# Designs tried in a protein design run: designed miniproteins, single chains, continued (3). Part 58

Each design is a single chain, and the fold is of that chain. pLDDT is the mean over its residues in the fold that is shown.

## One batch from the design tools (miniprotein)

Design m10117
Fold by ESMFold2-Fast:
Structure m10117 (fold): chain A 64 residues (1-64)
Amino acid sequence: MRELSDEEREQALRALENLLAVTTNPEVRELVERMIEGIRRRELSRDEFLEELQRIDDLIRQSE
C-alpha cells in the first residue's frame, strides 16, 4: 500500500482544510475531519484518499 508523499500530504491537508472552511454540511464536515485525522495518523493510503475525495465531491454535488 503506497503512502502519500510529504508533498501529496501537504496538498491534501490544504485542500481538506479549505473544504472545511467553506462547507456547512455536517456530514461533509465529519467525513473531511476524519480524512484529515487519517492522513495525520498515516493510516490513509493514496488510493483510499482519492476514493474518499470522489465520495465527498459526489456528496456535495448531491446535497444541494
Scores: mean pLDDT 74

Design m10118
Fold by ESMFold2-Fast:
Structure m10118 (fold): chain A 68 residues (1-68)
Amino acid sequence: GPAEAARLLVELINAGAEEVVVELADGTRFVVRKDNATGLTGAALAIIGEDPEEVVIEVGDERYVFRR
C-alpha cells in the first residue's frame, strides 16, 4: 500500500539513488533527483501520506506498483 511505497522511497534515497520517480493514480509525477532530494522527497511523502489508491515508484528501468 502507500505506506510500503513511502518506505521504499526513503530506502532508495538513503541508498543514494540518483533519480526516483513517484507517480500517483491521477497522473501526478514527482522526479526526485540527487540535487533536490530533500525538498521533493518531503512533498512526495506528504502526498503518499494522504493514502492515495495507487503509488508507482520508478527507479532506473524498474517499476514498483503499490495499491491501497
Scores: mean pLDDT 76

Design m10119
Fold by ESMFold2-Fast:
Structure m10119 (fold): chain A 93 residues (1-93)
Amino acid sequence: SAEEAQEYYDKGLELLREGKYEEAVEYFQKAIELDPNFASAYENLATAYSLLEKLEKANEAFRKAEEIQKATGVLPSSDGSVILLEEAVKSVT
């Protein structure tokens, strides 16, 4: 359920703050299994993977967060298409 996903996510954040990055990954993954549309869980999973120097997995988790945010009408600032459009507008104006 969404409430259980939130509980796992909150525990993951606690572990991340304590420097327990591998344990944080497990809790964020459980949150995602309970709520596959939990964009914040993917974002913090990406952060935990980055801190573990697992850059490929970090990029994958971040991309998934972007997909979810796009589906909800919220585009992340790191979306290449949005950034390219904003840069094109700046160069013309």
Scores: mean pLDDT 73

Design m10120
Fold by ESMFold2-Fast:
Structure m10120 (fold): chain A 90 residues (1-90)
Amino acid sequence: VIEEIEKLKEESTDPFVQEQLAAALETVKKAEEALKKGDKETAVKLYEEAARILENLARLLEMWGRTELAEKVRRIAEKLREKAREIREE
C-alpha cells in the first residue's frame, strides 16, 4: 500500500493531489507504527482515517474527470479498510 501511494504521488503533477496522497501516506506510516507497538485500536483508526482521505480524493478526481486515477486511489482506500477490518477481528 505504501509503495502504491508513493508511486501515484510521483506520477501526479497536481500539487493538491500530491498533498492529499502525502497526507494519506503519513497516516498509513503512523498506523504501521501503532500496530508494531501493539496499539491495535490506534492502528485501526489511522488506517480508516487514511482510507477516508483517499475516498475524499477519489470523489474529487471523479468530479474532475480523472476517472482512471480515481479508481486507483479508491482501490488503495479499499485495501486500507480491509486491513483495518482484519486487525479488528484479531
Scores: mean pLDDT 84

Design m10121
Fold by ESMFold2-Fast:
Structure m10121 (fold): chain A 56 residues (1-56)
Amino acid sequence: AQDAEGLRDLAEAGRVLIDKTSEDVARLNRLAQEGRYARVTETPDGLEWEVREREE
């Protein structure tokens, strides 16, 4: 049996993922409308976004 606190921590992680994904999708859509894109790199401090101009 898992502790209720462990389940709460997992639920919070899932919520953060959903909210973060929605925000990231909105940001990507905005960049795409501007003819730009973002290169995402995983770092120990989190995700690093590098915005670049998209060549067609």
Scores: mean pLDDT 61

Design m10122
Fold by ESMFold2-Fast:
Structure m10122 (fold): chain A 64 residues (1-64)
Amino acid sequence: MREKRREEFEEDLKQFEESLEKLTGKKVKLTVEQPEVSLTEEELKELEKIRKERQKLREEALKR
């Protein structure tokens, strides 16, 4: 089992939490075990947007 991938996923959750706090103005917490069947359609769409945004930033950072 790879700890690195687990940490990356946890970081994604933290970033998502911060994004939701900025969007809704209230604190949100997510857990690794929760995402199996706990996400709503809207949360899934927001998660996808965040993942795509981070991938873009990551690729741009590599070019620099």
Scores: mean pLDDT 62

Design m10123
Fold by ESMFold2-Fast:
Structure m10123 (fold): chain A 67 residues (1-67)
Amino acid sequence: GPKLTPEEREELIRRLQEVLGLSRERAERMVDNAIKLGFTAEEIRELVERSREDPDVLTREGVRRAV
């Protein structure tokens, strides 16, 4: 699967905390699960930004990829 640098992982965790109000533990699990499902860092960034207007987009795209 795709690999994140430590810098990319920390950036995505902070974005999830800022945009969705997640705790660090929840943000870490969400990033790690997305990578396990085959999402790239760029795809995760796009989905986090889309979640500002559509807070359910991460859940819908995660479910779609998990099939």
Scores: mean pLDDT 80

Design m10124
Fold by ESMFold2-Fast:
Structure m10124 (fold): chain A 81 residues (1-81)
Amino acid sequence: LSDTAIAAVGAAGHALLTALAAGASPEEARQIALDVLGQYDLSPAERAAAEAIVDAVLAALEAGASPDQAQRVGLTAMLRA
């Protein structure tokens, strides 16, 4: 991933976790994260990779992972993209 895509994923992940902590549904939190990704100048491939990383973080949280564990899942997915 480019530096821009890494920054976008970081910002989207922060927004996702903040929304969930504030009581947003997973669907609402996902939409907030995607809106954050839309603020960055990403190629279609970078956006698809960033969305997949956001979805991996969400899936980990839905499976009962802590925010710290979900963040590690996101970092692992980012390093493999």
Scores: mean pLDDT 80

Design m10125
Fold by ESMFold2-Fast:
Structure m10125 (fold): chain A 65 residues (1-65)
Amino acid sequence: MLKVTNLAFYAMALGEEYGVEVRVEIVDDKLHITLRGDPEKARAAAEEILERARELGVEVEVEIE
């Protein structure tokens, strides 16, 4: 629970830093993160989110729109 919350806040902070829109949803106990904005910035943010998810051992789906 706390690890999922930590990843969600981290993703939102990265969105603010990179200037991309971040949407976070929990579906079937899995975290879904959608990024919208500049493709290069969204990709960079997605890579950092996936790396942190791996470090925390949290399952996450990341989508770029």
Scores: mean pLDDT 80

Design m10126
Fold by ESMFold2-Fast:
Structure m10126 (fold): chain A 77 residues (1-77)
Amino acid sequence: SEIEKEIEEIIKKIREIAESMKNPELKEYLEKIVEKVEEALKIAKESGDLEKQKEALEQAKAALEKAEKLLEEEKKK
C-alpha cells in the first residue's frame, strides 16, 4: 500500500536524523519516537483498516517534523 510505503520512508528519514545527531539524549529520544511510529504502522498493517493507516501516517509526519526541529535546534548550539 502507498500509505505503508510513505510511513516506511518517513521512519527511514527519522533514523537518518537520529544517526546524524551528536547529543546522545536527543538520539535516544528520536529512537523512542521511531519505536512508537513502528508500533503504529504494525497496528495499521494488522488491522487492514484505512483509517488506522491514515492515523499511523499522521503520527509519522508529526514525528518527522519533531525530529527536524530537534536537528535544527542542535545545529544552533
Scores: mean pLDDT 81

Design m10127
Fold by ESMFold2-Fast:
Structure m10127 (fold): chain A 82 residues (1-82)
Amino acid sequence: STPQTLTINSSTSSSANGNAKILQSLGLSKISKLILNSDSKATSGIPTLAQTAIDAGTDVTINSSGSSTDQQQSLLNQQKQK
């Protein structure tokens, strides 16, 4: 099967949390790469979404405007050690 890339754009915490629930329902095993684009307001859902994707073996890229959170940086470091 062709590797699939999913891009998620989140401008608020609510949209980030909604995207996490949808992704859980769809099954991350079908997605090879996940690109998360978020502003600083979307941070509350992004760590959960990114962690779930990393645990499923998905390559995660996080692009954020504003301050990067320690949680986002920790998740990226976890992926690099994979």
Scores: mean pLDDT 61

Design m10129
Fold by ESMFold2-Fast:
Structure m10129 (fold): chain A 66 residues (1-66)
Amino acid sequence: SEKERRVATELAVYALENPDLSKEEIKKRALELGEKYGVDKETALKIADQIYKTIESIKKIREKLK
C-alpha cells in the first residue's frame, strides 16, 4: 500500500542518515511512522526488521570494500 511504502521509505532514509541506530531504535521509529501514516503495529515492525537487515548488509559490504 502507499501508506506502507511511505513508512518504509522514511524509515530507510532515517536509518541511512543514522547508521549507528540499534534494532530497538529502528523499531521505535517504525512505530512512530506507522502511527503517523496509519499502518498497524505488526506491519510497522515487519518493515523495521526488513530495514534493519538491509542496513546491516550495507555495513558489511562497506567494511569488505576497505
Scores: mean pLDDT 81

Design m10130
Fold by ESMFold2-Fast:
Structure m10130 (fold): chain A 66 residues (1-66)
Amino acid sequence: SLAEEALELAKKALELAKEGKKEEATRMANQAQDLVVKAMALGEDEALVNEAAKLLREASKIIKEL
């Protein structure tokens, strides 16, 4: 599902951000955010969407510091 894919990309974005890979983390976070928006529009699993959004907020905080 789009929600599951968004969660996986959000996890990867956070991992890349923690590794200091700003450009890769930003690209991955943007892809995950696009999928979160699409999953929400389709009424997909809200718990997975919310978890992905939470991880993306954490990744964004780290990316801004890089």
Scores: mean pLDDT 85

Design m10131
Fold by ESMFold2-Fast:
Structure m10131 (fold): chain A 83 residues (1-83)
Amino acid sequence: PAPEEVRLSPVEADLADGDALGLESAADGRVLLRDPATGELVAETRASTPVAGVGFVVVRDGRLEGIITDGERTARVSGEVVR
């Protein structure tokens, strides 16, 4: 089966192409993006579909692309970076 897609609200952060962030989401739709090296919170956003899970996103040409998993299913994650 094809993965389901989750869209993030636009993320206001100073991010460069190739940056990778850890993603944590809650069942209420909150999403936290963290620096994987330090654990520091980089940005907070919201998911279009409430999913409690963990994953990662990578910045590519001003866009966020990645995955999220709840342990059983995996969804594609996408969003935009705004400065």
Scores: mean pLDDT 79

Design m10132
Fold by ESMFold2-Fast:
Structure m10132 (fold): chain A 60 residues (1-60)
Amino acid sequence: MTEAEKLLKEFKEELNKTTDPEKIREIAVEYRLKAKKTLSKEEVEKLEEEMEKIAEEWSS
C-alpha cells in the first residue's frame, strides 16, 4: 500500500467515526497537511480529489 493509499484509508476510517460536519472539515484539513509533508505534488492532488469526493458524500 502506498503512503497516499494509507492516508486515504485512515481518512475514511476517521470520517466513519463522526457525523459532525465541523469535525469532518477538521479531519480533511489534517490529512491534506499530512499529505503535503510526505507525498509528491501529483499524489497530493489525487488524494485531495478523493478526499473532497468522500467529504461531499458525508456532507450530503
Scores: mean pLDDT 76

Design m10134
Fold by ESMFold2-Fast:
Order: structure tokens, then sequence, then C-alpha cells
Structure m10134 (fold): chain A 98 residues (1-98)
């Protein structure tokens, strides 16, 4: 099982929950971002990479950025590192955001 497959399986319940309620999109997005970060950390992603993602998560939690901006910044960090999973995560996260 790939890292992407594990992220997809773990976020399926969050995706369903997000679709059932439009009122609490921010909190559900935060939970999704935290789950992705945790899975990347468990799979041994570089510490510098994880620290950058944590900073964006904290900015989102503080209300400094929107859920859309948080997703964009997460994807920028992933793409900046040229990580093989960046495109797959972009696809899956954008599908959940709908």
Amino acid sequence: MSLIDEVIEKQKPLAEELRKSSADKREKMLKLLEEVLKLLEEKGAPKEFLEALREELLRFERGEITSEEALERLLEVLEGEKHPIALDIRRELLEVQE
C-alpha cells in the first residue's frame, strides 16, 4: 500500500463528513490537514518539510488564512520539494474540498 492509498483510506470518513455539512468546512479542513501531516510524519517525510507544513497548519488554526489558502500553501510546500506524492495529494485534497 502506498502513502497515497493510506491517506485516501484515512480521509474517506472526513470526506463524507465534509459533504454532509457545509457550515463547518473550516474545522473539517483543519482535521483533514492534521491527518495528512500525521500520515506523512509516520512515513518518515523530511523534518524540514513537516515543519513547513506545521507552520501553515498553525496559521490556518489562528485564522490568519482561509481553508482555500491553507490548501494552496500545503500544495506549494509539497510541490516545492518536488515530492512524488505532491500531485496525488493535490488531486485528492481538491476532490474533498468540493
Scores: mean pLDDT 60

Design m10135
Fold by ESMFold2-Fast:
Structure m10135 (fold): chain A 56 residues (1-56)
Amino acid sequence: SMEFIEKNLPNLSPESQAEVRRLLEEHRRSKDPTMKNLLLATAVSTVVVELRRLES
């Protein structure tokens, strides 16, 4: 979910923020609905993993 990414992005490291922004840029540029969905899912997963890493 885009809202989840937007809310949590500022809490990530600069490196993780850059990676998530790169995935969102690829999502925005993609014309293929399947690829757009995969890129968005990857961005969400990256945020979840990084938040878990900060917790640990």
Scores: mean pLDDT 83

Design m10136
Fold by ESMFold2-Fast:
Structure m10136 (fold): chain A 86 residues (1-86)
Amino acid sequence: SLKEKREQAIEELAKEHNVSKSKVSYILESPLSDIEPTDENINLRVDAYLKYPDVFGPELETMKTMAKQGVTNEFIKKVLERLEKL
């Protein structure tokens, strides 16, 4: 199920980035305005989109739509810039 895939993705990302599952949930499930635009947070969000597009694809499309509508911040801009340069 999507719930099981999401939980597995969070566990794998926590392990790969050497952070807590709570930190991963903060970066992937918090309002985009609440996420500090640190390189660590940006790298984890980008990695989630690249490694788990079947899980986090809708979140990426939401972020792209928000940016197109002028609803943006430094976190959104840097995540999208990093994805475009890959």
Scores: mean pLDDT 86

Design m10137
Fold by ESMFold2-Fast:
Order: structure tokens, then C-alpha cells, then sequence
Structure m10137 (fold): chain A 55 residues (1-55)
């Protein structure tokens, strides 16, 4: 599953919000990882996969 699909299907983000989150992950991957886990309800593995795909 792509990073965008994880954000949309598991974190409940719209396509627009998922794209904005991926831009944040490029600028500040540590903050994006923390937000994905704490606010998005993603696992550490899912958050790591997102960060790895965009960096």
C-alpha cells in the first residue's frame, strides 16, 4: 500500500490532506512521524513506511 493510501484509508485523511501531510513529511519527517502515530492512529511500522517512501 502506498504512503498516500495508508494516510487516506487508515488515518482517515482526504486526498488533499494526505498530499499536504506528505509535504510535511519531506520537510520535517520526525514531526510527521509523531503526528501520524499520535493523531492519525497509525502504527510505528505504518508511520515509518510513509516517512521512508517520501524521504
Amino acid sequence: MSAKEILMKKAGMSEENAEKFLELAKEDPRLARDLAIRNGGLSEEEAEKIIKEVT
Scores: mean pLDDT 80

Design m10138
Fold by ESMFold2-Fast:
Structure m10138 (fold): chain A 74 residues (1-74)
Amino acid sequence: MKEKAIEHYKKGVELLRQGREDEALKHFEEAVKLDPDNIAALTELARLYRDRGEFEKADEYRKKAKSIMEKKGL
């Protein structure tokens, strides 16, 4: 599961570099479904949903990322 989550995260990053935000968002969503503790993907989802004006979803992912960071001492 974690290996597939990392693959989806990497695909999302590459799609963002190409300006393909909608496709990147789908890959980051899949990454967090496979690994809910993927802080990097959660952070990217929070940013992308905020940019889209979906503030409730952005806040949810932001809080999840922060909670995991705090538990891991990051």
Scores: mean pLDDT 83

Design m10139
Fold by ESMFold2-Fast:
Structure m10139 (fold): chain A 68 residues (1-68)
Amino acid sequence: SPSTQELFARFVELLAQISASTDEAEIARLLAELEALIGSVTDPVVRAQLRALAADARAVRAERLARL
């Protein structure tokens, strides 16, 4: 299984891809992958932090859509 550090590195990659993407289908897929990754985290503090970051990523996406 991936270490917590490897899971966090993948999480950061997903956030960067969501931030850079203009493809609605790709963003939806990346957000689903993000939620699955968060669900795999057993540390409740880390899990809460990742959920907060995922919520922020959705807000960034909403702002980008509003500018189109």
Scores: mean pLDDT 78

Design m10140
Fold by ESMFold2-Fast:
Structure m10140 (fold): chain A 75 residues (1-75)
Amino acid sequence: SDEKARSEVLKLVAEGMEALDAGDLEKVEEYVKKLEELAKQLSGKSKAVAEGAAKYLRAQLYKMQGDDEKAKALL
């Protein structure tokens, strides 16, 4: 259901942000990919939320890697 899909997005966002706060770049990349894959299976507002979350975490990952130009391009 759409509600279940939204719950999964929120869980992945929370886990991705926890990995980001911990500085675990490899784990952040894993959650970005999970959100991107989930977004492919969603539609409408749920898809937009998942895509937005993936972009946010990807941009933060680029910043942590020292790639400020790639981070700015996503946001």
Scores: mean pLDDT 83

Design m10141
Fold by ESMFold2-Fast:
Structure m10141 (fold): chain A 68 residues (1-68)
Amino acid sequence: REALEQEAAELLQKYIDAALDEKTHSEAQKIRDKAYKLLSQLGEEIAKRIIDLVDGLVEKILAEKAAK
């Protein structure tokens, strides 16, 4: 349980890092899928909400970087 939460947190961090780098954008999608699968073991609705929040944050950061 605690190990799953820690592994999910590490995958979410890797997803954010990969998504913010154009060179690793394709890898980010695979990491995202792995994080979603792991989070789904805690609950599908929780997994969806967390991924939506992280996706929104990544998109905001990328939009700000593109503007400057």
Scores: mean pLDDT 76

Design m10142
Fold by ESMFold2-Fast:
Structure m10142 (fold): chain A 81 residues (1-81)
Amino acid sequence: DSEIAAKLAAAELHLIAAQLPVATPEERRQALEAAVELAMEVAKNGSEEQKERALEILERAAELAEPELSERAREALEEAR
């Protein structure tokens, strides 16, 4: 599915953006939130390979995110496993 593949690529790019040294706290938060939302959708609808990559994104985002978003990412990880 080209839509799911595009969402996975977008999630990976947002995760990279969240980790840039020049990112402000608000930019980091927005990028992590976008990465989590896109990765959650890929984890539900993607192929097994796409799901594995989405789970890696959710795990990394949970480590970097503020408590509320981190909790949402962890819940998505438990649901997908």
Scores: mean pLDDT 83

Design m10143
Fold by ESMFold2-Fast:
Structure m10143 (fold): chain A 66 residues (1-66)
Amino acid sequence: MSRDELAEAIAKDEGVSKQTALRSIEEDGLTGPGDVIFLRLPEKGLTIAYRVNEDGSLEKVYEHYY
């Protein structure tokens, strides 16, 4: 899965802009299998963690509300 496709999927799932999702992916640096991506949504007071599976699918593993 490309970084762009991943950002679009996260943006649709969480109801944020694609640009916000892209910035979160860039800050964490890695999108390969076994990586954990942290999506930070300050406007919602929310942090979500996704694990990238070996097939490129995403699994929500953590969610924290401020």
Scores: mean pLDDT 68

Design m10144
Fold by ESMFold2-Fast:
Structure m10144 (fold): chain A 68 residues (1-68)
Amino acid sequence: AAPEAEIPAPPADPALAARYADELGARATELQRRLEAGEITEAEFLEELEAASRELTARARAEEAALA
């Protein structure tokens, strides 16, 4: 897709990048279980993943700022 949207980039620090990826994966797994249980729709699944990406980006930025 064209880079027209605000897409969270992983942190440059490999330790922070690994934690970011792991947390996002955990959120996706939990949402997948809820989707399979019929508790949420596919649209809600996508919205929650987008929200998680924004939240994790803000957290990564705060953590990098604390190290600067």
Scores: mean pLDDT 73

Design m10145
Fold by ESMFold2-Fast:
Formats: C-alpha cells, structure tokens, sequence
Structure m10145 (fold): chain A 83 residues (1-83)
C-alpha cells in the first residue's frame, strides 16, 4: 500500500542517517526490522553488513543507490495501485 511504502521511505531515511552517524548496531537493526517491504529490508541488511564489514566505498555507494531506487519503485507502484 501507499501508506506502507511511505512508512518504509521514512524508516530508510532514518536508517541512512543512523549509518552515516555511526549509531549503535542495535538501533540500526531495529530500524531494519521495522521495514514492511521484504525487498527493502533485504537491501537494507545488505547495506548494513557491507558497512559493518568495511566493504570498499564503491560497493557501499552501489548498495545505497539500490536501496534508494527500490524505495522509489515501491512508492511509484503503490501510487499506480491507489484507489
């Protein structure tokens, strides 16, 4: 639904800020677990693990872009299905 897609967008924005500010892992995990879209949650976990494992900057940037793209796609899809 559009409501769920908008909620996930807000959570992803909070997650990205938490990652940029080196928030505690427990806080980051709670944000990821609160996501409703399984696809967005999967991508968010992949990004968190990449950052935790100090993956190269190009990999981290690619995963951030994929996460942004998926959030945008979910919102667009929900808007098309809105009554």
Amino acid sequence: SLEEANRDQVIVQKLLKALDNNAPEDEIRKLIDSLKSPRIQELARELFEAKRNKADPATVRRLRLRLYSEVADEIIKALKEEK
Scores: mean pLDDT 83

Design m10146
Fold by ESMFold2-Fast:
Structure m10146 (fold): chain A 69 residues (1-69)
Amino acid sequence: AVNDLLEAGRLLQEGKYEEAVKYAERAIEKDPNLASAYGVLAIAYEKLGDTEKAEEYRKKASELAPNPF
């Protein structure tokens, strides 16, 4: 999960948005409550022009607030 999320972030910075989506999806498959992975999906879809999916994943990330304890 952590490795997939880190790779997704790196790919996002390199402009490889479709690959970033794949790695973020893998992170979610292993941990469906991982808010950070939904955040990466939101940014990647926004850059790909899929504003509807970007907004959906932004909302999902917000609902999955970080575990504070």
Scores: mean pLDDT 78

Design m10147
Fold by ESMFold2-Fast:
Structure m10147 (fold): chain A 70 residues (1-70)
Amino acid sequence: SGAELGEQGLKLGEEALKLAEEGKIEEAMRYLDKAQSLAVKAAAMGELEAATKAGEAARRAGIVLQKNLE
């Protein structure tokens, strides 16, 4: 379901954040890309709240990744 995709996206986004904080940049980027994809799919299925949470987690991971690359 869309809610399940959103929840999975949130978990992957949170894992991406953890990996980014650990300096595992390449792995964090893979998790981030999947989290963003799942957020988009959840939104397409009408699960806007779940999609928003997943997208927010992915955004946080992206910020940490940028900080580690700069």
Scores: mean pLDDT 83

Design m10148
Fold by ESMFold2-Fast:
Structure m10148 (fold): chain A 69 residues (1-69)
Amino acid sequence: KEKEEVEKILEELEEVKKKLEEKNTPENLELAEKVKRLIEIIKKALEEDPENYGEVIQEALLEEALKEA
């Protein structure tokens, strides 16, 4: 159940990454790299511990992204 929610968030992040890459400016490419990093960390957590992982990690990563605003 939670796994399905995490998978949906990953899909949304992938869409954001694609839109940023389409703009192809240094600023947007930097943001795309950050989004890519978030996706990679979440996917790895899902693969390593598919029962207790994803939502906590997602929250932490989103907080880090907002902190840099």
Scores: mean pLDDT 69

Design m10149
Fold by ESMFold2-Fast:
Structure m10149 (fold): chain A 84 residues (1-84)
Amino acid sequence: SMEERRKAVLYSAAAINTVGAEVSIEIGKKSKDNKKAIELYEAGIRAAEVGIELARRAGDEKMAKKGEEALERGKKALEEAKKK
């Protein structure tokens, strides 16, 4: 159905954004440049927020929770980086 196709597209977009958030945060943690790490954490936070919104629109609370966990990790990493 068209509704199933719509949900599949939203889910795919949510998954891509959530993975992008996790990848950005992990690259940031491995960066020796604190300014680059901050930029990567900020990008990861934005991607996680988009992923959460898209997951909720798809009606997928499990994917939304995964995005919220990525968002929390990104915010903690950003706060720690700003103290260095």
Scores: mean pLDDT 88

Design m10150
Fold by ESMFold2-Fast:
Structure m10150 (fold): chain A 110 residues (1-110)
Amino acid sequence: SERLRALEAELDAQFDEIIEKIKKSTDDNEIFDLVSEAIGLARNALAEAREVATDPEELIRFAQRVKDRLKELYKIALEKTKDPELKKNIQFQVDKALEAIDREIERLKA
């Protein structure tokens, strides 16, 4: 789907911008806010993808890409975050987001 490809490109660009902001940040709270923003973008992109995907397999591939981009961003955020408590909060929020995506993928496979 051309619409889904456009949505993928937009999400990739948004994630690239957030990753660059995380890499440049020296503030753990700013990194946490950027991770929260990325999770919100992922949720919104998946909601839009459900409307424009032509088949379940196309939506599953999109969800897997979103999951991979979140994992990449998460790794960078953890490497940059210094506060152990905030690091645990980032881990908790991202794990919940990834679990939600995995549940969606499993529902689409049924």
Scores: mean pLDDT 88

Design m10151
Fold by ESMFold2-Fast:
Structure m10151 (fold): chain A 104 residues (1-104)
Amino acid sequence: AVTQPSSVTAKPGETVTLTYTASDGSISSAAWYRQAPDGTFELLIYGGGSRAPGAPDRFSISISGNTATLTISNVQPEDTGVYYALVKTASGYALGPGTTLTVE
């Protein structure tokens, strides 16, 4: 199934996991983007786990079969936003519907 949760709420300091599951086969690469509340898009992680310049080291990614996971350790209020996964499978590129993360 193509699934990305619509929303996640976390408290500061928690570990948050956001997942994208592809229905069309194994994921070969993934990139994760954050849309901040002001509408600004930021690339966080790309490829197999390379962090974008300025992305905190508490962000990490894993890919396992048809699932791409973004893990945020020690989540902070500034991490609030909508998180999008862009994944590559044998069928091409797919963009997830986004998960809204609220940190309170």
Scores: mean pLDDT 77

Design m10152
Fold by ESMFold2-Fast:
Parts: C-alpha cells; sequence; structure tokens
Structure m10152 (fold): chain A 61 residues (1-61)
C-alpha cells in the first residue's frame, strides 16, 4: 500500500485497530522495529511502521 502523507499512514493504523485487524501490542512492536533504523523524516518512519503492521496483519490471514 502506497501512502501520500503521514496522516494517511496514521489513519490506516487507526482503522486497523478499530477493525480488530491489529492489536495495540502489535502496533507497539511495529513502532519499536521501525525505530531501529535511522530515518531522514517522519514520513519515512511512518511508512516503515505501516510496512511492519501490514506484515503482522498478513501473517494472521
Amino acid sequence: VEFNSVEEAVEFLLKALEEGKLTVEELMKAIEEAFVKDFKDEFELAKAVVDRALEIIKKKE
């Protein structure tokens, strides 16, 4: 999934939590793994968090 802004990435994560596709614990894990890398900007960090969250969601399906 391709995002155009940080807001779109945040909306995706919130929607996944609301729909039960992602738990708060899984979101925290995605954030922790994203922060291991040095990012140039907030948008690159947000995309990394979403990528990790999508991997978690796909493993459940």
Scores: mean pLDDT 72

Design m10153
Fold by ESMFold2-Fast:
Parts: structure tokens; sequence; C-alpha cells
Structure m10153 (fold): chain A 63 residues (1-63)
């Protein structure tokens, strides 16, 4: 839900990608709750594995 999106956005902000965090938050508001959670999970997985460009791309896809 919203908690997973906010957690993923915070991970992007902590990694220095404030714009990626903004895009994820905006995109998630336009998606179904199920699609928003999926996008957040992809962002979190990529960022935790050091793939910041992949995390950014996943956040952009949400928009």
Amino acid sequence: GEEKVEEAARILEEAGDKEGARLLREGAKKLSPEAAERAAEVVTFAAKNGHLEGARAAAEEAT
C-alpha cells in the first residue's frame, strides 16, 4: 500500500535521488494500489542491490 511506496521513496532520497522519489510518489497516486506496490517493490529491490539507475527507471515507469 502507501507505506511501501513511501519506504521506496525514502530509500531513493537517502541514496541521493530526490527526483526519483518525487516521480515514484506522483506515479503511485495515478496507479492502482496493486501496481503502486509492485513499482515500490522493484524500486526497493534495485536500490538495495546498488542498481540506482534501475531504481530510477522503475520510478519513472510508475509515472
Scores: mean pLDDT 81

